# Designed miniproteins, single chains, continued (2), part 56

Each design is a single chain, and the fold is of that chain. pLDDT is the mean over its residues in the fold that is shown.

## One batch from the design tools (miniprotein)

Design m5928
Fold by ESMFold2-Fast:
Structure m5928 (fold): chain A 90 residues (1-90)
Amino acid sequence: MSKKEIAEKKVLKLLNEMEEKKKATYEEIRELEELLAEIIDNSNLSEAEKEELAREVLKVGLKLSEATEKNDLALLKEALKEAREVLEKA
């Protein structure tokens, strides 16, 4: 299994755990951001596409942090959906 495939599996597990418990910890948000950045860096995408996805990762992290602070389930679901979209594009 490639390093990218291992990281992708870890992201999916993390997203599923966040969805099941309806919350994300700050530690989990950091781990998600680091794993998504690793996946993007190891992708065969252009530099422009990698830069766009890196911006989406930062946006997802900010939304997850805000959702956690405000206990906002709708924002949490939106952020998790956006994280899955980043994973699919990478």
Scores: mean pLDDT 84

Design m5929
Fold by ESMFold2-Fast:
Structure m5929 (fold): chain A 63 residues (1-63)
Amino acid sequence: SDVRQTLQQLVKQFQDLLKTLDPDSFQKEADKLLKQLEEKYPDRRSLIDDLRTAVDSAVKKKK
């Protein structure tokens, strides 16, 4: 599905950002991308919330 392809691209983008940015900068950029995803797929809130939880977990582990 289009959502699956978008999520795969977003995960790759998050992985690249996690490697290059400090935790605070990563959180800020990830939040911006997640907000854009919410606007594009408002019916996929549960999936987006799961991604947000994963981002928060990654930030906490990196600190």
Scores: mean pLDDT 77

Design m5930
Fold by ESMFold2-Fast:
Structure m5930 (fold): chain A 68 residues (1-68)
Amino acid sequence: MKKAVVEGEGETPEEALLGATLDGYKLLPTHGKAAMSAGKGAGQAAREGATRVRGEGTEDGSSTGEGE
């Protein structure tokens, strides 16, 4: 919570990656109707990717010590 948030644009590398992805996603809706289909797929894919990565890290949280 302290060290991880000392550097980088996002609070975590995961958020930084999402921010970059959102930047590209922002261009999609400007294109028009294509954004509807692409946005839906991209949103779901991004959520699944983030959830998968988090699932591994969160589940690995074995032995609670000094981490809090």
Scores: mean pLDDT 52

Design m5931
Fold by ESMFold2-Fast:
Parts: sequence; structure tokens; C-alpha cells
Structure m5931 (fold): chain A 89 residues (1-89)
Amino acid sequence: SPESLYKETGGPLEKLKELIEEIKKDEKTPLEVFEKKYKEIIEELEKVLKLLERVAPEESPFLKKFKKEYEELKKKAEEALEEKKKKLE
């Protein structure tokens, strides 16, 4: 199932959620480190999305939820990185 396939990927959506919280909490880590981690997680998520789209029908409730959550988390991560960048000037 699409759900089982996603579990095999190690939960990159959960990794993105954790990164967002770390960006908000951690004032000491260089911005470049967070930007690199963000890019790596997004590359992993894009691969997972393509894999899920190949195995799941378009009407899949799981695929629709995954896409919505991914877009929402991506926006939140980009906003958190931009806020951190502004504070560093």
C-alpha cells in the first residue's frame, strides 16, 4: 500500500517537522547547516512523492493528504529559514 511504502522511507515528513522546530529553537547553528539539511530532506521527499504517484491512484486519500502536508510543511520550513536569515542580517 502507499502507506506501507511511505513507512519504508523512514518518514521524511517527520524529519521536515523536526527540522522546522530545530530552526525555531536553535539560535547557535549556522543558517547554512539548516539550508543544507532542508535541501537534503526536500530531495528525499521529492523522490518519495514520485514513487507514491507511481503506485497510488490519483484518487488515493493517502496521496492527497501526503501532498497537502508536504506543501504546508515546505512553506513553514521556508518561512522559518527566511525569518532566521532576517535575524542574522
Scores: mean pLDDT 79

Design m5932
Fold by ESMFold2-Fast:
Structure m5932 (fold): chain A 77 residues (1-77)
Amino acid sequence: SSGLSEEEELKKRIEQLSEEHKKLIEEVYEKEGLEAAKDVLELVILAESGYTKEELKKIAKEKGIDVPDEIIEKIVK
C-alpha cells in the first residue's frame, strides 16, 4: 500500500458531494477507470456550483473532456 494516491484523493473529494453524484462517480470509476472518474468529478463540482446541463456540455467540449451526454444528463438530475 502507498500513501494518499490519486484514487484516494478522488474518494476524499467525492465525500463532499451529494449521494447521487458520489454513486455516479464511483460507478464511472469501476467501469471506465480513474481518469474518466476525475473528468466526471470536475463536471459534478460545476453542476453542484449551479452550472446548467448546456454549460457543462460546452465546458466538456472546450476542455476536451470525453464524457458522454448520458453521463452529463445523470449529473444534472
Scores: mean pLDDT 79

Design m5933
Fold by ESMFold2-Fast:
Structure m5933 (fold): chain A 98 residues (1-98)
Amino acid sequence: SALVEEAERRVEEAASVGELEALEEAYKIAVELARREPDPAQRRTAALGAGANAFEKMRLEGKSLDEQLEAARRAMLEAGLPEEEAEAAVEKLREAAA
């Protein structure tokens, strides 16, 4: 959707400053989507994106898989994703990494 494309572009722009800035922008986008778009699916998409960015950052820094997955889980929960959905997303990341 146009909202997802806008969210991805804003995170990409923040990434030009640094990886932490990109992660912080993903959280801000998740909050904005929650306010302007009450659709839980859109909020979940933004939160999942924050988790994916945290995972990739830790991977690029050479952290262990468990550290990568923990960072992704924390990012998604902090962005407001329900615990059950965050755990499911972490399991998908673990499966993809195997």
Scores: mean pLDDT 74

Design m5934
Fold by ESMFold2-Fast:
Structure m5934 (fold): chain A 75 residues (1-75)
Amino acid sequence: MIELKVGIFRLPSGEAVAEATAFEDGKVVATGRGRGPTEEEALAGALADLEKDLAKKGLSLADIQSVTTTVVDLS
């Protein structure tokens, strides 16, 4: 069972950074990171990067069974 945890960080610069981490049995199996002028663009970048890392392990976004998103405002 693969669980996805997404952290979205709003930076003091007004940019956003998203970090996506996929876990299986409590171990990190894939990561992705994105950055952009909006939370939406940062998240899209992180998920695209995560998909590439998952593919290296024979996995895809379809294998993710749960998603938890946390937003942290550092602005």
Scores: mean pLDDT 84

Design m5935
Fold by ESMFold2-Fast:
Structure m5935 (fold): chain A 75 residues (1-75)
Amino acid sequence: SALAEQLTDPDLAVRVAAAEQLAKTGPRSVRAAFIEPLARSADPAVARAGLEPLTKDSNPEIAKRAKEALARLDA
């Protein structure tokens, strides 16, 4: 996926945009799989850009896991 490839882009703005787009428009399986990589991201801007939209996801398990991941970033 072009978006997944952009998550490793050297440009921070590209990585932030890719994380946000994947979280908002990605298939359910991709959105679910994306939570842990975002939570482990060395860049808090990328992690927040992806995780914040996922906390409002229509799938309750994805929303719950994203909220837990964001709480870990703020601790």
Scores: mean pLDDT 74

Design m5936
Fold by ESMFold2-Fast:
Structure m5936 (fold): chain A 92 residues (1-92)
Amino acid sequence: SSALVEELRALVERGKREGREEEALEEAKRRMAEALLDKLVEADEKDPSKLDSLPEEVKELIEKYKEAKEKGDEEAKEKVIEEFIELVEKES
């Protein structure tokens, strides 16, 4: 949503003012990746066929993220978010 984009922009601008720009950018990346994974899991639960055209690596991350959320495993959840960020950055 536009609200998320505005929050992330405010987070980065505050980080710049406080001399914490790199930390703020990493936090913004994490929040964006988490929001995207949440939407992808929601889409998979409603209709998996809508995700059939996604790369296999992305599908594997969606499944891992879903399992981590179901188990309440915050460590596994964080690892999947990090892997998703790495995948997006490699393909960018």
Scores: mean pLDDT 80

Design m5937
Fold by ESMFold2-Fast:
Structure m5937 (fold): chain A 78 residues (1-78)
Amino acid sequence: MSRRSSEGNRLTSEAFQRVAQGADPQQVAQELRERLTSLGLPEDGEILTQKLLQAHQQGKSQDMSQYYQQSSDVSESL
């Protein structure tokens, strides 16, 4: 169950972190969409791409990265 969602949260966290570190948000958004589509989550890719761009505009990319990383860690077996 939800291993794809856990992996998607990890990829999303990494994307937000890259934007927070000064990566181009449009390029990161495109890469995130492609990776989520490869996991069978294209709808999540559209939603998370929009959230990534919005978080960048609001200066919250780092906070969002931490949020998705924690969600991934909770779903992953320690």
Scores: mean pLDDT 73

Design m5938
Fold by ESMFold2-Fast:
Structure m5938 (fold): chain A 91 residues (1-91)
Amino acid sequence: SEARELLEQGRYKEAARLALARLREDPSDREAWTLLAIALEKLGLIELSVDLGVLELEAVVLYNGDLRHPEIQERLAALLAEIEAALAALP
């Protein structure tokens, strides 16, 4: 995975952008959820990382792992927009 390789190289902003793009294309991409959360944490965007992890956990626990559930998708779309704005604001 290119996003994983970028993360391993310490290229956290690039890894986050790539993982975010993967989630927009396929919200059931479980690796992209994990990689995005880790990249956000490494960038100091701790609150967004936690929010993303909680949303993934809610999909697993409350919706039998259905990451495409409409309630999860609505919240993911809003959260990805916030993440994109936060990444754009970083130096």
Scores: mean pLDDT 88

Design m5939
Fold by ESMFold2-Fast:
Structure m5939 (fold): chain A 61 residues (1-61)
Amino acid sequence: SLLSPEEFREQLLKLIESMRAAGASQEQIINVVEWLARELEKVDPEHAKVAREIVEELRAE
């Protein structure tokens, strides 16, 4: 992947902030990030791991 795991985390967190600003619920955001993690598992397991970690953080809120 062109992005490091750290850069990917930063970009995904920015996307989440944009979704919140657009009025998405926490449940909607979690569902999108979980879907993304499942899709990434097939092609980029390192980025899938980052997405799963973010899902756990969101659920802890």
Scores: mean pLDDT 85

Design m5940
Fold by ESMFold2-Fast:
Structure m5940 (fold): chain A 75 residues (1-75)
Amino acid sequence: EEIKQFNKDSIEKLRELLKRGEKLVSAEVKEDENGYIILTFTTESGETVKLYFNKDRVTLEEAKKIAEELLKETG
């Protein structure tokens, strides 16, 4: 539940940045020690946005596809 809320807030922040004409310059996918896949986006201004996925529901490969798709849409 907290992660869902955090991700919603993060997505909203990302949308606001993109709406201002910011572009994504990088996307990183990392697995953490607590069983989460962390997707980190960096914008031209140096702002970062993180999304957390439970690895039982989203694979590292799926997270990479999400990152690649978003970079392609904004780059």
Scores: mean pLDDT 76

Design m5941
Fold by ESMFold2-Fast:
Structure m5941 (fold): chain A 80 residues (1-80)
Amino acid sequence: GSMEEEKEREELIKKVAELVEKYWQALFNGDREEADKYLDEIAKLLGISREEALAFVDRVIDNVVLKGKSIEEAVRELLE
């Protein structure tokens, strides 16, 4: 049933949100190499290019900063 697919989707959202948070923290700390590593992990997890992963993360950050949403909520909305 759809319940198993919903659980897998929720786990995906949480994993992506954790990677976005780590990416943002790495950027704040000036660690571009760690940030790029997290982008590559997001790209692999979502099955997209690194460039698309960067655009995705930028949209997540914009929704957090401009709309006051949590990283997890912003990720959820963008993966709908």
Scores: mean pLDDT 84

Design m5942
Fold by ESMFold2-Fast:
Structure m5942 (fold): chain A 107 residues (1-107)
Amino acid sequence: SGEEEAKKILEKVSELFKKALEKINELELNKDKLSKEELIKKYEEVLKEIDKVIKELEKLKKEVENSNLDESLKKEALETIDAGIKKLEELKKKLEKEIEEEKKKLE
């Protein structure tokens, strides 16, 4: 039963992370087709989606910490969630920098 619960948690982490990555990928694929003003707006929209996913992962982390999962399965799930949050925070910083650089080109 613990293995089944851990699998569902890892699947939920994967789904949340996939949502953020799909938004980033859509932005990257269409970047060259957008005006500078449209590009800034799309960066800001993607940044808001990343923030939502980080908050959902932080909530899931608390649910895992309070779960009755075996210690080894709990540790694996928490490490996966923490790695996901860290990667999304790094992507967030990169997008924030790209927004600042594009705004300077409009001024």
Scores: mean pLDDT 81

Design m5943
Fold by ESMFold2-Fast:
Structure m5943 (fold): chain A 65 residues (1-65)
Amino acid sequence: MKELEERKKRFEERAKKNPEVEKIEFKDDTIIVYYRVKTIFGEASISMLGIYASVEGFRFEAVEI
């Protein structure tokens, strides 16, 4: 349980550094990232967050708003 919260915080720190991210939700083992593309590399940047989520053991969903 404490380990799960540490994993969530590590991902949250990475997401906070991404300017395309507007909001993050956690649902069970899934991280949902709400984003708005502001650069030509925005989608690639969001895909990298998916890799980070996988490393921390979470499933990843991205929703453009």
Scores: mean pLDDT 80

Design m5944
Fold by ESMFold2-Fast:
Structure m5944 (fold): chain A 97 residues (1-97)
Amino acid sequence: EELIKLFEEVVKLLREGKLSPEEAIAYVWAKILGDEEALKRIKEFAEKHTYKVSKESLIKAINEIAELLGRAAPSQELRDKIFELKEKYIKEIEKEA
């Protein structure tokens, strides 16, 4: 369930322009590894920047994050939930850009 919350948090920050695609992927990786120093550095950079990210870049980032979280998921049930959430977010972004 923590992986679902992480996915929701990161997609929200991406859509708000608070994280770049690269920062979002790095943030997910740092969270999975428990790298507190990396998390601090990413947050400091994110606060200084606002990003306008294309629909295509958002979709690509969400796909990469879902794959990363899916690989980290300890059960097939959690992996299925991650991919369901991915499909939901991609459809939302495709409708509104």
Scores: mean pLDDT 79

Design m5945
Fold by ESMFold2-Fast:
Structure m5945 (fold): chain A 90 residues (1-90)
Amino acid sequence: GGREAARLGAEHGELGARSGLEGNASGATGGALGAIGSGLHGEYGPGSEEEAEAARRAGEYGARAAVAALRGDEERAREGARRAREAAEE
């Protein structure tokens, strides 16, 4: 369901952020794409509007965290990962 997709989006975002901060651009890109894919799957998949919104937000914040990490922006990477997790827990 959308809540599972939201959790996966946050997990992919956290992995992408960690990889990017470690200088692993391939891992960060994979994490960003995984976060986007999970978010879209939850947003347009079966479930409630609340579950769809949680998946969309988790995926978006997770992808932003991974991209920020790729850019060397540690503060935005940490904030994005935190917000993705928070959205997945809503």
Scores: mean pLDDT 82

Design m5946
Fold by ESMFold2-Fast:
Parts: structure tokens; C-alpha cells; sequence
Structure m5946 (fold): chain A 100 residues (1-100)
């Protein structure tokens, strides 16, 4: 599975990375998000980060918060700070990103 994400990233297969971002496996979704950030595709990274924040996996949500801070999307950071379902860690990351 992770090898398939790496292959899609090397081929710049944006549609395949988008498919992996919707995987039921949080590890696959995290790999797709990291691949989008590594490719410097801000639009894809933000799209995947928004979907990852809806995940029940706290590690995936934390990775999404870090990705949103990295791409400096103020609107997504503000949404994360105001999300009542967000963990204190995710809210702290969003507030730190907004303050920087």
C-alpha cells in the first residue's frame, strides 16, 4: 500500500494521490498527505488536510494540522481553531500557525 503511494508521488499522479487520501486506512491517508506536501502541490495538500481533519485517528488529524501550518493556509487554520471536535493539541497547533 505505501509503495503504491510512493509510486503515485514519483509519477506525479495527482488523481491517484487524491484516491489514497480517501482511504479507510489512516496510514495510507497520511502518506498521501505527506506526498502532496513533498510535491509542493498546495491545493492538493490543503484538500487532503481538510479531509484528514475529519478522521477519527488523532495522529492523522495532527499530521493534517502540521501540513496546514506548513502551507500557511489561514482559513484552514482558523477552521481548525474553531472546530469543537478538535483535540487540544490540534487547536494549539492551529493557534500557533495563526500567530506566526
Amino acid sequence: MLLEVMRAALNKDIEKLREFSKSKDPAVREAALRAAVALEDKELALEIAREALKSKDPELRKTAALAATYVEDKELLEEMARDPRATPEVKALAQAGLAA
Scores: mean pLDDT 73

Design m5947
Fold by ESMFold2-Fast:
Structure m5947 (fold): chain A 61 residues (1-61)
Amino acid sequence: LPSREEIEAQLLAWAALNPGWSLEQWEATLERILELVARTWPEATELVREAAEAVLERLRA
């Protein structure tokens, strides 16, 4: 399993490649990712949720 730090770093790298995206688009995208993870890899859901929340906090700042 990837660490929370690895997931956070990957999401931040993805955000850096899409600077034109709004916070609303990022929130919707991360929600979709969490939905997919909950279905396909449920044991990772909490870890991915925490990483997504950390990324959104950084994007809001």
Scores: mean pLDDT 76

Design m5948
Fold by ESMFold2-Fast:
Structure m5948 (fold): chain A 96 residues (1-96)
Amino acid sequence: DEERRKELIEIARRVADRNEARYNTLQKQADELKKKYDELKEQSDIAAKENPVTAEKLRKEADEIKKKYNELQDQADRYRAGVEAAREFAERLEKL
C-alpha cells in the first residue's frame, strides 16, 4: 500500500526530528558540564601545591560533574542512534 508506505516514512522522519532535537539539547548540556569539569580540574591542579585540602575538594567536585556529563553523553548517544535508525528505516521505505 503506497499510502501506508508514505505514512510510515512521515512517521519515521518525525521520530528522527524529535530524537535529533533531544540529542542536540542533551549534547549541549553534556558539553557545558565537560567544560565545567575541565575548569574545576585545572583549578584543583593549580591549588594542589599550596592548598592540598582545597585541591582535593575541587577534584571531588570535578569527578561528580564528570559522572553527570558522562550520563548526559550516554543519553545523547542513545538519541543519536535513534535518529540514525529512524532515518535508515525511512530511506529503506523510500527505495521500495
Scores: mean pLDDT 88

Design m5949
Fold by ESMFold2-Fast:
Structure m5949 (fold): chain A 83 residues (1-83)
Amino acid sequence: AEAERRARILEMLDVLKANPETQELADRIRALLEAGRWDEAFALVEEAIKQKVGTPGALAWIYGELRGLSEEERRELAVKALK
C-alpha cells in the first residue's frame, strides 16, 4: 500500500515534469520530498493549486496523497530514500 502510494506520487510528478509549465514545480516538489521537507512540499503544491498552475487535476491529486500520509508514513518514505 505505502510503496504503491509512493510509486503513484512519483508517476504523477513525472506527468508534471513532462509539461514545460510544471517542469520546475515537479523538480522542486521531488527534491523537497526526497529531503524529507514535507511541510514545504505540501505548501508548494497547495500554492500551485491556488494559482492554477498547469494541470489542476494532477496537482489536486498530489495534494490529496500528501495530505493523506501520516507523520509515520512520511518518515518511512524519507528513510527509504537513504537505502
Scores: mean pLDDT 67

Design m5950
Fold by ESMFold2-Fast:
Structure m5950 (fold): chain A 64 residues (1-64)
Amino acid sequence: GISAEEAAKAVEEAVKAAKDAEEAQRNGTRALAILGSQLETEEDRKFVAEVASEVGREKSEELG
């Protein structure tokens, strides 16, 4: 398993590495799918999903 904090950090890093909004969306979705399967509780999965949504939104607004 992976901690919710570690998973959230990995998702944020994947989104930040993107050069455009489409890449940010793909990177975030892929990271969430992989890391979500490694999380042990529903609370942790919800937390990481909320972080993914927030960082994806911020990145998309920055890119256009």
Scores: mean pLDDT 77

Design m5951
Fold by ESMFold2-Fast:
Structure m5951 (fold): chain A 65 residues (1-65)
Amino acid sequence: MSLLEKEKQRIEEMVEEMRGKSRDERRALAMRTVSEIHEELKDNPELLDEAHLYFSQLVQQLLAE
């Protein structure tokens, strides 16, 4: 599995865990996930941009529900 695919999976797992959570719990999960993505992709800024775009897209989809 590529680095980007691993981070996309992490984002998908975060979004599923956010379902039914409070605003504060969702924020804590988002902050943790972003921190983990930044650490894993710190040497690959192009992949970091892709992961950040995917994160934003899935969070927006969740908020639109």
Scores: mean pLDDT 81

Design m5952
Fold by ESMFold2-Fast:
Structure m5952 (fold): chain A 94 residues (1-94)
Amino acid sequence: SKWEELKKKPELEYVVEGQKEIVRILIEEIKSLGGKERKALLGFVEELAKIFGIDEETVEKLKELIDNEDYEGLLKLVEEIIEKNKEKVLEIRK
């Protein structure tokens, strides 16, 4: 699956240029597999929290969306976080 390939190089795939594409791939694959990769998606959320300094309440909201299998809401919230923190992501690059 595309998800298995992405797990092999997570740091590179989390750069600004690829982040939205990676999120879309992850959401589509998890949605297709009925949450089979849930643990890995939770790890992705934790990495975003570390990288962007996301507050605890926003992290809880992301986890709630995963638990409710609201993958469209998850994608929307992650994209909003990336857009809001675009300058910080550009500083992190690679």
Scores: mean pLDDT 63

Design m5953
Fold by ESMFold2-Fast:
Structure m5953 (fold): chain A 88 residues (1-88)
Amino acid sequence: NEPVIKRSNLDKVLKYIEEYRKRKGINLKKVLKVVKKAFELDKVKEITLTDLVRAIHLYYTFKFMSFSKAKKEAEEILKAFPELKDLL
């Protein structure tokens, strides 16, 4: 079971994903606003880092990302930013 993101920390987690993708030459600025709005409206969903990566990919590319690929990227983000664990 993957840790659920604390809702109060969602903005901070999104900022780490933005920084990670920016280091890879990808600009997510417009996509993160849409993803944040979508999750703010989902009152019953427990959001993991893998869920967030999958949502960002979908809104950025309009293509589905496999769970395994999203989980791998979530793990790489956590390796790049170990402090992110305190927000989960």
Scores: mean pLDDT 76

Design m5954
Fold by ESMFold2-Fast:
Structure m5954 (fold): chain A 73 residues (1-73)
Amino acid sequence: DDDRRRSELMGRAGIHLANSLLLEKEGTPEALKRAEEMRKKAEEYFKRLSEEDIERVRRVAETAVEEQLRLEE
């Protein structure tokens, strides 16, 4: 099922991207190194996704990070 496989790839890419963005906000050298590793993992999944799906993943991950940071205020 292409829809199921696409959904799984998008979900995995989104988790790695969201974790990368959160680690970048911590700003420590260790966190920045982990953020780069998570970003690279997300980019590997992006190679298997359409441009539209990548844009959707980025939007969802950015929204999730924004909500998480708002709740920590």
Scores: mean pLDDT 81

Design m5955
Fold by ESMFold2-Fast:
Order: sequence, then structure tokens, then C-alpha cells
Structure m5955 (fold): chain A 95 residues (1-95)
Amino acid sequence: SVDEIIEELNKKVEEVKKKHPDKSKFIDQVRDTVVSLIRQIDEALRNGDFDTAELLMGQLVKEIVDSKLRSGDPDLNKVLTDTLNKVLKYYEEQR
């Protein structure tokens, strides 16, 4: 479920923040944006609005790619990649 994906993302993000407390604010901003996009994708899918869901998936991919490039942090980048793959699988299963 989307809630399980978000819960795991939040847990993994807190682990990254413990290792890199100096990056905490940046990590929180990335996490908040990703969570918001995931929730919007879920809402679009629940409403049968597949065109909006596809556009939001494109925005999620862009946000994750941009965040990984700005971060350069392998722990955060792994969490973001794993989260994207789970959302992509959820999206494909709903279509």
C-alpha cells in the first residue's frame, strides 16, 4: 500500500539523518516533497485519473533524480531509488 511505502521511506530517512545530521533540513525537504507527490499519485489513481497520475509520476522521477544529484549522498540516494521503484511497481499494478 502507499501508506506502507511512505512509512518505510520515513523510517529510512530518519536513519540517514542520524548518520548526516548536518543535512537534516535538506533531507526533510526532499522527504516532504516525495511524500506529497506519492500521496497525489495515489489520489489520482483512486479517482481513475490515469493521465494526472502519469504526469505526477514524471514529476516524482524528476524530483528524485534532481535530489540525488544535489545530495551526492549514497545512503539518501539508495533510499530515494528504492522508494521510486516501489511507487513505480504500485503505479503499474493499479493500471
Scores: mean pLDDT 89

Design m5956
Fold by ESMFold2-Fast:
Structure m5956 (fold): chain A 100 residues (1-100)
Amino acid sequence: MGIKIELSEEEQKKLEELMKEHNKKVTEIIQKGVDGEISPEEALEKMIEEEKKLIEELKKNNMPQELIDMYESRLKKLEENKEKYIENLKKFIETVRESR
C-alpha cells in the first residue's frame, strides 16, 4: 500500500479496535444478505451507514486528517458507484450461497 500514514502506537491500537468492530458489523450485514433477510440494495445502504459511523468515530478519537480523508474518499467512491457495488454484492452473495 503506497500511502504511509504515520500513526502512534496508541493511535494504531485504537484504529485496530474500531476496525474490528466495524468489520464485525459489516460481516453481519453481508450474512443477512446471504441469508435472504435483506436485499443487496439494503445491505449496501447499511454498509454505507456503518462507514459513516466509522468516520465519525475516527474524528471523535482525533485520528490524523490524512486517515480521515482516506476513509471519506472511500465512502465517496462507494456512494458514487452504488450500482456497481450492488452488482458486485449480488455476485458475491450468489457465490457464497452456491458454496453451501
Scores: mean pLDDT 81

Design m5957
Fold by ESMFold2-Fast:
Structure m5957 (fold): chain A 78 residues (1-78)
Amino acid sequence: SMAEDLAAAESFVERARELLERAREFAKRGDKLGAQIEAGVIHVMLGVASLLAKKGKMPEEYVEELERIAREADRLAE
């Protein structure tokens, strides 16, 4: 159902937000590799979300949110 699909999409974005917070914690303590790993996982999630959006399985607004999260993670991993 659409409600189940939206709940799954929301859960997916929420997981990416959790990874962003982990990347922030790694960056805060100078763990560059830790931040880079979390950023890498977020980029894989963005790729998956983009493919699902093309199939009509994920709202574009959630892909845009994942793009924002990925950009923030990249900044932290510098």
Scores: mean pLDDT 88

Design m5958
Fold by ESMFold2-Fast:
Structure m5958 (fold): chain A 93 residues (1-93)
Amino acid sequence: MLSEAAKKMMEEAGKKLHEVLKKANASYKQMFAALAYATALAYFADKGDREGIEEELERIREILREAGASEEEIEEVIEFLRELAEKAIKENE
């Protein structure tokens, strides 16, 4: 079971990814893949696995680029998700 901090992170990450992907007119497959990676990101944050977090952030970056998001928007999203992950790690300490 994910911690409450990881669940909150997953909800906020999912919301941000949905907004960006909808704006980019992403396919259902791209949206599903991004949400799956956001779930994995929350799992690694819950465990304090920073290597796993960075790996999932790279997967999310790729799917956003494939969906047609700008590099500026991609970096903003990745930074937002990284900050959410660090917050979840600190709350679980």
Scores: mean pLDDT 81

Design m5959
Fold by ESMFold2-Fast:
Structure m5959 (fold): chain A 62 residues (1-62)
Amino acid sequence: MLEEAKKLAKEAVKTRVVEKGSESEVNRLAQEAREIAKKSGVVEEVNEYAEKLAKEEIERQK
C-alpha cells in the first residue's frame, strides 16, 4: 500500500542520511518499499516522496 511504501522509504532515507547506517540496511528498506510500490502501482509517487525527504534531511543536517 502507498502508506507502507512511504513509511519504508522514510526509514531508508533516515537510515542513510540521518543515522549514516549501513548500505545493506538502506538497500533492504529501499527494496521493501519498491516491492510494495510496484504492487500498488505508486512507484513514481514513492520515489518523489523519498527524494523530497532526502533533500529536507540533508538540509537539516547541513
Scores: mean pLDDT 74

Design m5960
Fold by ESMFold2-Fast:
Structure m5960 (fold): chain A 94 residues (1-94)
Amino acid sequence: MEGKIEDPVVHADGTVTVKFTLKMDPSVERVQIILKDLATGKTEVKDFPAQEEAVFEMSFKANAGETITVEALVHDVDSGEVRLVGKKTFKIEK
């Protein structure tokens, strides 16, 4: 199972969009993807059925010069395993 947090998209209004892509193991029937923004405290959780690739997007507000860390956790509901599969730190440019 392989997770990737893509480069954030910073919009002119100060909205930041982060996209997480999970390549699922074919033995896994269901996962919950938990995406956390450590700067704002925003947490989103979404259930995904068995599939080749799951895509989850989160949007939040950030200020220029702010350093943001996004963590992606995956909960395999059948095994009970919770894994940190992605972590990305980035600075919002002026």
Scores: mean pLDDT 75

Design m5961
Fold by ESMFold2-Fast:
Structure m5961 (fold): chain A 86 residues (1-86)
Amino acid sequence: SVSQATQLYQQGLQAYKQGDYEKAAQLFDEAVKLAPDSPVAAKAYENLARAYSALGKFEKAREYAEKAAQLDPTLGFNALMNIELS
């Protein structure tokens, strides 16, 4: 559900803030699986791109940024800019 996806997304943000980028990526991926094609999924894809960029996995980061852009062009642009600045 979207409510469960939002909870996982919030947990992913907390993991990201703590520097646990692998855990953040797992939680964001779970959020997307529960509510694909939703505003929460778009934000989760943006933050998946940021998490993978932080892990040095730039190919995956770009893939997720492109997924974010398909759902929300503004969020996808933000994710791509974060990769380019890394």
Scores: mean pLDDT 83

Design m5962
Fold by ESMFold2-Fast:
Order: structure tokens, then C-alpha cells, then sequence
Structure m5962 (fold): chain A 74 residues (1-74)
């Protein structure tokens, strides 16, 4: 539960940073959200947060690949 809570907390920070226009900070927040989700054993959620990380950085192709991987595992 604690790693799941950290993943959610960082994801919420990432959304907040995007709303404030802090894209670099938002990307780092989503990267950490993915790390905590993966540590909790939730690979599907981790891949989705990694997709958000790449999307925020402008790597749309990598984001699509990661989302496709998450969908296959779900």
C-alpha cells in the first residue's frame, strides 16, 4: 500500500505541475510515479506512468509503445 500511495502522490504532483506549466518537473514526477508503481508490482500502471513521462517530454512514439505494452498486460 505505501508504494501505491507514493505512485499516486507523484502522479498527482505531475498533473499539478503540468497545470502550472512546469513540464520538466511534471516529467520527473511521472517518472517517480512509474518507479513506485513498478516497485509495488503494478507493471501495467508503471508503463502508463512511463508513457505520461515520455508524452510530457514530447516523445509521442515512445509513449504509444508503452501504452500498447500496458494494454497487452492488462
Amino acid sequence: MELDMKAVAYALRGVGDLLEGNREQAAEDFRKAAEYARQSGDEVTALRFEARYYEVLGDTEKAKELRAQAEKLA
Scores: mean pLDDT 83

